# Ledger of designs, part 77: designed miniproteins, single chains, continued (2)

Each design is a single chain, and the fold is of that chain. pLDDT is the mean over its residues in the fold that is shown.

## One batch from the design tools (miniprotein)

Design m6829
Fold by ESMFold2-Fast:
Structure m6829 (fold): chain A 63 residues (1-63)
Amino acid sequence: SHMRQQILKLIGEILRLIGEIEDLRQRLKVAPAEERPALQAELEALQQRRDALMQQLRQLAQQ
């Protein structure tokens, strides 16, 4: 069904973002001080995108 395909696509995008977030967190642990603000901004952007997709997934699951 269309809903099943939408759910699977969202799950795939969320899983990819979780991996990217974890990679950035590992980079932040060893990053020099001058690089941290840029990496932190990237991390925050990915977290916001993940949260938006998680909200979309919840809304679809309620249908």
Scores: mean pLDDT 87

Design m6831
Fold by ESMFold2-Fast:
Structure m6831 (fold): chain A 85 residues (1-85)
Amino acid sequence: TNREEGIKEAIRLLERLIREGVTEESLRALIEELEELAKKYPEAEGALGGAIGALETMLEHKVPAEVAEEGLRELVEKLREVLEE
């Protein structure tokens, strides 16, 4: 479904960032990619909006890379739970 495809792509983008390393620039780029993804998959807007909000909070508070990485892993888990519903 549109929702499932949007969430799966969001998980892929989050996992890519975890592998490549978390920086302020990479977090900002991910937020932009997720915003475009939400436009492409409107049915995923709720789930993607939650993820975007969490990433914006991390960026605003300039959390350490290890804390941001843990937050990204938590977001991946939450998005996977949404797919099972």
Scores: mean pLDDT 84

Design m6832
Fold by ESMFold2-Fast:
Structure m6832 (fold): chain A 96 residues (1-96)
Amino acid sequence: NPSELLELGNKALEGDKEAAVKWLEAMVKILEERGGITPEEGEMLGGAAAGLAYKDSLSPEELLEKIREAKRKGRELGERQDSEALLEYNKELILK
């Protein structure tokens, strides 16, 4: 449901880590059902998770570096089509 996914995304942006995790789980499930996660999608999800995790705790420069690191890791996991590892990595970022 696009409306439910949008609601979870909005709550995640407000700092709701549980909503961020649920949004991530729903997105990964949708991509898996479509036929798998692409490297570009893994990169995007990694960047989003790092942004949510660190936006309030790091300087802008440090935040951009963490986003870049998470984007690289997300792309690598997307290349391997390892949806479970991608979900685990991004959940760990959000819950720290």
Scores: mean pLDDT 82

Design m6833
Fold by ESMFold2-Fast:
Structure m6833 (fold): chain A 61 residues (1-61)
Amino acid sequence: DAEAYLARGRELLAAGDYEGALREFGRALRIDPTNEEAKALAAEAARKLGQDGTAEGLRAS
């Protein structure tokens, strides 16, 4: 159910879990690849991950 994955992704995004959010939005897009909201939210989560530097968000190499 794409809606359930969207709901989980948004919850994770709000909690700061950008990796988890991207994973759930990716699942939503596999079920409904035309879902504009899922694409927009996935792009936002990806941007935030890029700002954190690494998946760990620790600013350590």
Scores: mean pLDDT 74

Design m6834
Fold by ESMFold2-Fast:
Structure m6834 (fold): chain A 105 residues (1-105)
Amino acid sequence: GMGQGMDLYDQGRYQDAIDYFTQAIRQDPSQSGLLYGNRAQAYLQLGDYQLAIDSAQQSLRLSSDNPALRGYSYRVLSDAYLRMGDLDSSRRYRQLSDDYYRIAT
């Protein structure tokens, strides 16, 4: 389940978290949007910025009606682009993240 993957993440076991989320995506399609978002965050922590972007974009494709998850995924995109030196994309995605979190709360 997703909680076990986040427990691995909270322990700093980012590769184990990624492996867990990847298996969970295959086993539970109903949670795949959130699982892609959590996997993107774990890739971001490992410095795998392109994989973080790819997973966050998959989360966004699966979460059209989930403002909290969209905010989370845009935040991952913002952080990945910032760490890659793309300040313009980082600012754009940060604004989208803030807008969706405001709607979610």
Scores: mean pLDDT 87

Design m6835
Fold by ESMFold2-Fast:
Structure m6835 (fold): chain A 88 residues (1-88)
Amino acid sequence: MEKLREEARRLEEEAARLYEEAERLKETDPEKAKELYEKAIELAYKVAELGIEMARLEGASEEELEEMRKKAEEIKEEALKKIEEEIE
C-alpha cells in the first residue's frame, strides 16, 4: 500500500511538470507540447490505476472499483480529445 502511494505521488508530480512545460511550449512548439501533454495524460491515468488498486486493497466494493475505472477512462479520453482540438 505505502509503496503504491509513493509511486502515485512521483507519477503525479512528473505529470504536473510535463503539463506545465507543454503549456509553455504550446505557442512556440506545438508538436513537442502535444507529446508532453500526451505523456502527462498517460502518467495521470497510471496514477488513477494505482488509486483503484489501493481502493481494492482497502476493501472497496466491485461496484465502486468499476465506477472509479469508468471515471478514469472518461477523464483520459476527454483530456486527449481536448489536446487534439487545441493543438491544431
Scores: mean pLDDT 82

Design m6836
Fold by ESMFold2-Fast:
Structure m6836 (fold): chain A 56 residues (1-56)
Amino acid sequence: SMEEILAELERIAAESTDRGVVAAARRLRDDIEAGKMSLEEARRGLAAVRELEAQS
């Protein structure tokens, strides 16, 4: 759900040590909160942020 995606982005932004990952998570959260993204776009964005986190 969108709420679960937002919660996970907040967790990543709070816990990540990589500034780029934190910035990406925050921007995606802001875009979702602004209504700029569909649920499918939000899921793809979260997957991209997680991939970035895994590479950090």
Scores: mean pLDDT 82

Design m6837
Fold by ESMFold2-Fast:
Structure m6837 (fold): chain A 64 residues (1-64)
Amino acid sequence: MTITVVSDLPEERLRRIGASIRAAYPHVRVTVDGGTLTIEGDLPRSVLLSIVHELSKVGTVTVT
């Protein structure tokens, strides 16, 4: 599963959001490239829905 967020937030802020996610879920891969935050790995459905809901406040979210 891959969650991608495209945001107008500064890269530093996306990097901090990514670091928080990685700290909570160390088994997932988190990458930040410019205005794009990508989360790769397996998350429980309840956690996935919570992350998508929170990230939708900061940008456009796509789940594949």
Scores: mean pLDDT 83

Design m6838
Fold by ESMFold2-Fast:
Structure m6838 (fold): chain A 91 residues (1-91)
Amino acid sequence: SPAKEAMREVIIEHAGLSLLYMQVLIGKKYNTMTPEEVKKLKEKLEELEKRFEEAVEKARKAGVPEEEVERLRREFLRVAEETRKLLEELE
């Protein structure tokens, strides 16, 4: 169904952010990241946020319940903010 397909996109983008968050956490803990890598990861975070917003809009248009969309959106925004703070600390 279109709603299931749209939710799959939301979940995939959310998973992408979770992987980025783990990459930043591990890189910070072991002090392995260069300033160039930090800049690249910031750009990747911005691209992930944009793709997530597009996926959320598709899910809404496909008739996914707003409660489900908003739950995933809140979780995504929390992880995105944590990731951004970690990246700012590395500059």
Scores: mean pLDDT 87

Design m6839
Fold by ESMFold2-Fast:
Structure m6839 (fold): chain A 62 residues (1-62)
Amino acid sequence: MELDLLAEAVRDYKATGPNELDLKKGDLVRVTRVAPDGRAEVESLKTGKKGWVPLEHLRPLP
């Protein structure tokens, strides 16, 4: 599923795998994919880097 959804990290996240992205609380990201296991592929607006993070660490922006 392709998405263009802006979201904000609600807490810090440290990548635990090779395709994951580190997040700092307050980071703005663009959600590009959502997996059925509750993970999201995001692009950091700060760094331009892409990776997977848990959906529970993100809050959708209006």
Scores: mean pLDDT 79

Design m6840
Fold by ESMFold2-Fast:
Structure m6840 (fold): chain A 60 residues (1-60)
Amino acid sequence: MAEELKALTLDEVGELLGQLSPEERAIANVMWQLGKEPEEARALIERMTADSRAGAAALA
């Protein structure tokens, strides 16, 4: 694909992640690792948070 469309490289993604909030970085990381759409990544994180609440946060 031609560079007519600006595509983010791994280096540019790393730089962008440094400017995001922890929640946004978690969503971006899940999207990146699993190749999921943003909505699916958010749903997954939300489910993980709910599961953590059921067991109470041990690291708190």
Scores: mean pLDDT 58

Design m6841
Fold by ESMFold2-Fast:
Structure m6841 (fold): chain A 55 residues (1-55)
Amino acid sequence: GAATAATVAAAGAADLRAAGVPEERAQKSGEIVGRATAAGDAERASRIGREAAGV
């Protein structure tokens, strides 16, 4: 199916954990990225992902 906010949040959190981001921060960032993606704000989602990854 199409990506949903929940799917994007889970994938984002998993990627952040794989990159060495602490689980608590990865979960919070994934949740915010999922919400931003659901709102159609790709720039905000991208920014939050990069900041959480430390880049």
Scores: mean pLDDT 66

Design m6842
Fold by ESMFold2-Fast:
Structure m6842 (fold): chain A 68 residues (1-68)
Amino acid sequence: SLSDLEEEVFEYARRHLGAELAEALAEAQKHSDPKEARLTVLRALLAAARRRGDEALAEKIEQVIAGL
């Protein structure tokens, strides 16, 4: 499910993208809309995945974003 995919993405980010996740969460705090805050985090993680050449992770994040 989309919820399972999102949890997998965040679990991976907590373990392997801790600095990027922390920065993205700080940026998300500037948004009063919870959906826009969530998109801010997901877009930042997508950019990190693309910078690392992790196409599989990027595709998973794109699916989560498309499902929002």
Scores: mean pLDDT 85

Design m6843
Fold by ESMFold2-Fast:
Structure m6843 (fold): chain A 111 residues (1-111)
Amino acid sequence: SLEEKARKAMELVELAEQVLSSTDPEEIIKLLEQMLNIARELGFDPELISRLEEALQKLKENPDDPEAIREAQGAAATLMRKAIETLVELADQFPLSPELKEAVERARAAL
């Protein structure tokens, strides 16, 4: 359903916000794996998915590398933007629940 798609997109935004606020590579890896699963379910562009997969692999290989952490956070931010765009498009087609509407406005303010 469109509402279920909106909820999944919002979950992706929440996971991305956690990645951007974390410096723990183990936590970031776990969050990115969850984001990757949701992005695939939402049918996001294979190029966006590949960027996240590459960033995740680099971080797994070099968890103590600050550059790998930055690349992982960058990939998460890119997916967050796509998820927000998806939420905006869905909001134009039908009214979101008050919870999702507030979350979309909060996510927009963070970008």
Scores: mean pLDDT 82

Design m6844
Fold by ESMFold2-Fast:
Parts: structure tokens; sequence; C-alpha cells
Structure m6844 (fold): chain A 69 residues (1-69)
């Protein structure tokens, strides 16, 4: 019969919050690098990902403004 896959040990709330914050920050950094490279479509995708992980909307708006210029 189908066996469920082994679940990894659950991260505590602090670890989950830290990972979410790191994911948001990493996405913002990747977006900044994409803007510097002139890859605005990739930058926009990473900004949307960062917003979903709780990045500061003011930072996202500033970077989107740079893309539109």
Amino acid sequence: GPAPPPAPPELDADQQAELRKRMAEKSVETAKKSIEAGDYETAEAHLETAERFGADPKVIEELKKKIKE
C-alpha cells in the first residue's frame, strides 16, 4: 500500500519565522542583483516572492520604482 513519506521534524515557531525572514531577504537581494544586471523581469518575480514571505513593502516599492525607470 502507499506509505506516507517521512515527515521532517517540525520547526519551532522561531525557526519558521527566521527561515521566512531569510527567504524574504534572499529574494530582495536576488532582485537587487537582477536589477543591476538589467534583468527586470527576474527582479519583479523575486520581489513578488519576497512580498509573499513578508518583506517590507516599502523596500519592494523602491525596487519596483527602479525597474520602471
Scores: mean pLDDT 77

Design m6845
Fold by ESMFold2-Fast:
Formats: sequence, structure tokens, C-alpha cells
Structure m6845 (fold): chain A 73 residues (1-73)
Amino acid sequence: SIEEKLKKLSQIYPGEWSIEGNTLIIKTDDAEYIAKGLKTLFPDAEISIEGNEVKVTVEDVEKFLDKLDSLLK
């Protein structure tokens, strides 16, 4: 499930991971670091930072999470 994927990824990258529609939200003290890492792995992804939140907007969040998990081996 999406919730299980979020829980697994939050163990690799510390933060509060949630999904709102087509947007992945990562609440973290290291927002700039996480955003830079994600942009390096997904240069075409729409990534923004709002305070302590990293927001990634994609067409398919579940597919994005699967790709991210595969790259964090």
C-alpha cells in the first residue's frame, strides 16, 4: 500500500511523509537537503519547499514512490 511505502521511505529519510492528492509532502528540518537529493534523482520532477515542507507534485505518486525506493538501495 502507499502507507507502507511511505513508512519504509521515512525510515531512510527522517521526516513526516504524507500524500495530498498528487503531491508528496515531506516535513523535515533538512528540507533543502532532501529537495536537492530528490531533484538530483528526478531532475524533471516539480519540487518546491514551503518552510520545513518539501512538496513533490507528480501524476502518479505510487509510481514515484516505487522509483524512489528502487534508487535508495
Scores: mean pLDDT 80

Design m6846
Fold by ESMFold2-Fast:
Structure m6846 (fold): chain A 76 residues (1-76)
Amino acid sequence: MTVDELRAIIYGSLLQLKPHESLSDELLDEAAERLVGASPEEIEEALREAAKRLGEDAPLERLLEEAVRIVLARRE
């Protein structure tokens, strides 16, 4: 999976959680690069877990940061 494909998956998942918020291209690119090798299912699960941990009012930036931490911790 390419970085561009990962970026699209992350963006799509975030839009489902908070359709009225936007995230910078730089943060999306950084997250996609850090998540290289992760499956779409792993990314979606991590974003759902981040939302459960931080609550529904958490900014997209914090949700994305937590999701990246979850994926990286599991991948070792």
Scores: mean pLDDT 76

Design m6847
Fold by ESMFold2-Fast:
Structure m6847 (fold): chain A 64 residues (1-64)
Amino acid sequence: EKRKEIEEEYERLMKIIEEEEKKAKEELEKKGASEKEKEIEREIFEALRAMAESIYKLELKRLE
């Protein structure tokens, strides 16, 4: 029950992160951002995904 809610929230969060990453990539292309700026943006989204996974794991740990 709680586990399903946690899994659904994680999946929803990951989908939001993916959609926002796509929008950010489009905005960077639109303004002619440097490769360094694009790399930093990629690292930010990698960090956001890692954070989401950490939260997911901690929520699961609370059930056990």
Scores: mean pLDDT 83

Design m6848
Fold by ESMFold2-Fast:
Structure m6848 (fold): chain A 69 residues (1-69)
Amino acid sequence: MTKEEAAELARKAAEEAERVLADPSASKQQLTDAGNRADRGAAAALAEGAEEEAKIASKMGQQLRDKVL
């Protein structure tokens, strides 16, 4: 995976996470799935050196975990 591909993956995952966080009807499964995607995007971005996108996706994953609790 290239740095650009990893950054794009992280951005898309963070964007989805933001939509799910804003949805009061989101199920626990949707919150968990979006959080897992955000975490995977963050890990991929970090591995390829896209630190800014990794940080954003990681924060969104944390917010989704907090909403499930």
Scores: mean pLDDT 83

Design m6849
Fold by ESMFold2-Fast:
Structure m6849 (fold): chain A 73 residues (1-73)
Amino acid sequence: SEEEKIEKLAQEVRDKVLAEARARPHPLSDEEIRELVIKFVKELLEKVPMTDKAMTILSKAVRELAAELRRLA
């Protein structure tokens, strides 16, 4: 379904952002976390048409990414 495609894309972009975060040789600062979240949101907004379903999936994905990045701080 379209929802599954959006979820898969969000997961792929999230995994890429997390790999970049984990490659850093230091604990993440609040500024770095903010920059990575903004980068994630920008990339998804460029690739995904903003439907109500897409917004719901993206909101969840953003919350999950932010939580994972905070664990790397």
Scores: mean pLDDT 82

Design m6850
Fold by ESMFold2-Fast:
Structure m6850 (fold): chain A 64 residues (1-64)
Amino acid sequence: SEAEEYAQEGARLLVEERYEEAVEYFERAIELDPENKMAWLGLGIALRELGKEEEAEEYFKKAL
């Protein structure tokens, strides 16, 4: 699906340590499919790496 493609690209950007771009791709994936747990988890990881620890914690809870 389109949401899966955005989530996969976000994951690639995470591996490349391009965290701000990864956030944009995961946000688009969640907009298309709010049930995409990989996108919620990825968004949490990217935000934690950017030092936004409290926001990351909220998104990790959404990934459950």
Scores: mean pLDDT 86

Design m6851
Fold by ESMFold2-Fast:
Structure m6851 (fold): chain A 61 residues (1-61)
Amino acid sequence: GNLLLDLGRYDEAAAEYREALRLDPDFALAHGNLAIALNASGRYAEGDAELAEAIRLDPTP
């Protein structure tokens, strides 16, 4: 979902990143992008949790 993020369609972007994580739960970039989508939609607690997971999986981007 990068295009959906650019268009401001944050809930749809979050759904696409959740689908990517179902296929590869260790995909740090998808966790990071999901965090952006969640924070942009006001879901700060969920976004912070996903950001922490992204950093845990890839602490040296």
Scores: mean pLDDT 76

Design m6852
Fold by ESMFold2-Fast:
Structure m6852 (fold): chain A 69 residues (1-69)
Amino acid sequence: MSDEEAIEKLAEFLQKEFSFSEEVAREVAENFLNSIPEEERKKLIEEALEIIEKKDPVAFARFLAENLK
C-alpha cells in the first residue's frame, strides 16, 4: 500500500468517526505518517488500518496517543 493510499483511508476514517473536515483529517493523517520512522511506518500503518477496519474510534484514539509524541 502506498503512503498516499494510507493517508486517504485515515482521512476518510477521521471524517466519518470524529467529524473532522476533509482538510483537517488529511493534515492529521499526514502528520501521523510523518511522525513515524520509515523503518516502523509499514508496520504501524498496517496496525492502524486493522483498527480502522474494525471501526473502533476509541481503539484508534488510543493507538494515536501511544504512537505520537
Scores: mean pLDDT 71

Design m6853
Fold by ESMFold2-Fast:
Structure m6853 (fold): chain A 69 residues (1-69)
Amino acid sequence: MKLDWREVKRALAIMAASLGAGPATLKLARELVEDGDFEGAEEIYRVVEERAKQDPSLAPVAEEIRKLL
């Protein structure tokens, strides 16, 4: 099976966002943008934006990801 590192990064970023790990989520979203995976970064942005409704500490993370898109 061909391991797609971008899919692994997306999965890790979603996990980090779900756990409220803002710095890790932002780092992985930036790496997705650098890899040219803007669709993956947008998916992470939507997950963080939704999570920020319950955890306001993630609002700055969502804003930083939005600036990368």
Scores: mean pLDDT 78

Design m6854
Fold by ESMFold2-Fast:
Structure m6854 (fold): chain A 86 residues (1-86)
Amino acid sequence: MRLVLTLKGLNPSQKEFHKKLAADYAKKGYKVEINESGDTLTITIDGLSVSQMIGHVLRAIGLGLDGYSVKIEFDGDTVRITIDLS
């Protein structure tokens, strides 16, 4: 499965943290792409299992329950998660 994670409203410290997490996925052999635009970070991870994807979806739902704006979209084998942290 492919994850496209878009994080909005990031400060510089939050950007560095998420970029380090993305780098850890790349070190584990996943295909990872990072795109930065202003305070927005888009991380694409390819090669996730169904169980790993469920983990990402549940974490996004948790952030929505904490009051952040969260959008989750399914498109075949790709899950797009958008979180606004502002």
Scores: mean pLDDT 85

Design m6855
Fold by ESMFold2-Fast:
Structure m6855 (fold): chain A 66 residues (1-66)
Amino acid sequence: SALDELVAMAVASGSAAKMADELVLLAQTLSGEEKARLLRRAAELYRQAGDDARAEEAFNEAVKVE
C-alpha cells in the first residue's frame, strides 16, 4: 500500500520520528479503522526511532479508537 511504501521510505532515510508525527496529525482528521491503522503505524515508527514514550501514547490512542 502507499502507506507501507511511505513508512519504508521514512525508515530507510532516518526520518521515522518525523513520519510518525505526520501520521498522528493525519489520523486526527480521520475516524474508525483508518485512524487506528495510522496510529498503530505511527507507534511502530516512534519505536524504530527509539521514542518509547510517544510510541506508547500512539498505541494507546489506537486501541481506544478500535
Scores: mean pLDDT 81

Design m6856
Fold by ESMFold2-Fast:
Structure m6856 (fold): chain A 56 residues (1-56)
Amino acid sequence: SMEEERKKLRELLRELGVSDAEIERFIAMMEDPATRAQAEYQLLQLILEKHEKEKG
């Protein structure tokens, strides 16, 4: 469901070090078709940065 996906996204962003205020902003960007691609790109960058920092 959309609510469950939203919960998972909040937990993922929190694990990536994003603040609660920025998490809500990010979710709003994901739900807006005009900003969705930008939000997806930012999420991918955060995941890659975390992976590189921990594993090189």
Scores: mean pLDDT 79

Design m6857
Fold by ESMFold2-Fast:
Structure m6857 (fold): chain A 55 residues (1-55)
Amino acid sequence: MSEEEAERMAEGAREAALALGFSEEKAEQIGRDVREAALSGDEEALERASRAAGG
């Protein structure tokens, strides 16, 4: 996955988390986890991070 795609996924996850009522700190952490998992190719970690963001 490209860095640009990973960043878009991370920002989307962060925004989704904020919309669900998570704190800004938690939303940023979710975004970082999604970006890191996407860049590493760790599908399991990416799924877990995405589920935490409500997607």
Scores: mean pLDDT 75

Design m6858
Fold by ESMFold2-Fast:
Structure m6858 (fold): chain A 89 residues (1-89)
Amino acid sequence: SYFEKLVKEVVDLVLEAMEQGLSREEIIAKVREFLKEKGVPDEVIERVVQSLEAILERTDNPAVAVTALAIDLIGDEELRKLVEEWKKK
């Protein structure tokens, strides 16, 4: 599934950025830029960023953050539908 691949790419990017010691704002900006460069719709980007912001407010541990992010994004049925509809075009 393209959705699972996209979630994995976002999770991997967040893990790398956190391990490099980037700030919360820098991590969020990096995720936004990555998704925009892939042509991901703004609605999808904002939904991903909202989940990421909520997680980064709770933890600075990379392993904990990326596990929570993967669970939140994969479990978001509305996010899945938005990504699948975008890819049908």
Scores: mean pLDDT 88

Design m6859
Fold by ESMFold2-Fast:
Structure m6859 (fold): chain A 87 residues (1-87)
Amino acid sequence: MSEEEFEAEVYLALGRIALAIGDYETAIKMYEKAIELKPSAEAYTDLGEAYYRLGELDKAIEYFQKALSLDPNNERAKKLLEEAKKA
């Protein structure tokens, strides 16, 4: 992995820890840093989930759509997009 790819994965891991403990604002900041280093369907899906947990449904939908533009077969992004649209 490149240095940039490694740093992006570290920020994703930190964001997921923050999300798990309910610190959604820190999760968003970590995921934004991951995306800045390396945009990925995984990072956009994680960012969308953090916004969904905050109740920011429009932002959640936007990021799930970005995830699906990178990986149309991402099942997690598809499921979360449907849930956000129904909320």
Scores: mean pLDDT 86

Design m6860
Fold by ESMFold2-Fast:
Structure m6860 (fold): chain A 102 residues (1-102)
Amino acid sequence: MKIKKANIVVEKKDGKYYLTITLEFEDATEAQLERAANIVKKILEKVPGLKSIDVEIDREKRTVTITAEFESLEDAKKAAEYVKNELKKRFDIESINITYKE
């Protein structure tokens, strides 16, 4: 299954540290999107400092959005790099980037 665009955003919001992973697929069924979401959840569960995970699947846009809260900015940054590397090993990805928001 091909990922057209993968965006990983690290931001501080309301005194909390978030990592948001947005995967946009060229073509995918709902079951394939759910499988991709579960893969990313398992990747995140291996990262220290994880507090919570939320998942949103938009079938019409063929998008999976995963929002993870971390205990620190350092943990969120390490998670972003780890996720990027793991996604590149597991998926055919056309474009992937990590962005920091102040």
Scores: mean pLDDT 87

Design m6862
Fold by ESMFold2-Fast:
Structure m6862 (fold): chain A 61 residues (1-61)
Amino acid sequence: MEEVRKKAEELREESQKLYAEAKALEAAGDTEKAKQVMAELGKLSQEQVDEIRKLEEEARE
């Protein structure tokens, strides 16, 4: 329960970091790198959903 909340916060902070990095790269004209970072952000979102589900299952037991 508390572990799920803490993990969700950590993943949220990481997502914000990656988004900021992608924006900085885009502003610098490195659009290819920015696109790659955005793809990683999308992958992290999926992992976040999977991780939260897993923690909820573990916390139930």
Scores: mean pLDDT 74

Design m6863
Fold by ESMFold2-Fast:
Structure m6863 (fold): chain A 56 residues (1-56)
Amino acid sequence: GPKEAAEAGYQAGKEMAKRGKSLEDAGREGERVAKELGGDPRLGYMAAILGAQEEK
């Protein structure tokens, strides 16, 4: 559901940041993961940006 998609996007963003990827790459990965889970791609993008920023 929407909560699972947002959480997955957040974790994807953190993982992308750990791998040295840009915020844009993190957001796109969050959008992709949210879409695959049937969630809101925009929410996945925003959650991934937040996750990436909190990772540094």
Scores: mean pLDDT 83

Design m6864
Fold by ESMFold2-Fast:
Order: sequence, then C-alpha cells, then structure tokens
Structure m6864 (fold): chain A 61 residues (1-61)
Amino acid sequence: SMKDEIIEEILEILRESHEKRGVPQEKIDEALKKLRESLEKSSLEELESMLRVMQAEHDRE
C-alpha cells in the first residue's frame, strides 16, 4: 500500500542516520522494527508530513 511505501522510506532515512552514528546493525534492526509498529498506527497524512520533514533534513545533512 502507499502507506507501507512511505513507512519504508521513513525507516530507510532513519537506518542511514543510525548507521552514521555507529549504532550496531542488530540494534538498528530492533529499533526500526518497533518504530514500524508505531508508524503503522499513524495516518497516511501524518506519515507524508513526517517523510517530507525528514527528507528535507536528510538532504541538508
């Protein structure tokens, strides 16, 4: 679904951020799994807004 695609993009940006901070891959995977569950409870509109803010921040860094 479109919602699932947006969640995947958000998780990808956060994965890159965690990797840049030197977090072990196992810990990243666990954290992102829990975050995915939280994001699934958000509306599509909220997820689209979150992704746009995160993309702007990621592109700046």
Scores: mean pLDDT 81

Design m6865
Fold by ESMFold2-Fast:
Structure m6865 (fold): chain A 69 residues (1-69)
Amino acid sequence: SSMEERERKAREIAEKNQQALRDAALKNAPSPEAREAILTQIRQQEEALKKNKERVEEAEKKKKEELLK
């Protein structure tokens, strides 16, 4: 668990650093078109992660319902 906690914290730091780099890229984007391209990629990645979370939650809900029936 301590190793998993360290890995999770390292990942959170990496994600925070990546967000800072994205913010800098957006501020320094050479055109509105370039900025929109960056935003589109970010949104697509976030939507994919959201759908994955929804699938996990649905699987957990089904297990809970089966145990309660």
Scores: mean pLDDT 77

Design m6866
Fold by ESMFold2-Fast:
Structure m6866 (fold): chain A 68 residues (1-68)
Amino acid sequence: SKEGDEEAVENIIKALKENPDNELIIKIAVDAAKQLKDKESLERLLEEAKELGKEEVVKAVEERLKEL
């Protein structure tokens, strides 16, 4: 659901901000991005990931957006 995707994105952003350079958190964010279906939630995650310099997350979100 859109609400579930929005909550997932907020949780991912918080985890990335609180644990910068934690490889496991980055991997979880990448895997979660592949499961998101709400375009607006994905676009929000993309902007935050770009701000945080998380290139792996940026790439995963961009690839997922191309599938929607």
Scores: mean pLDDT 82

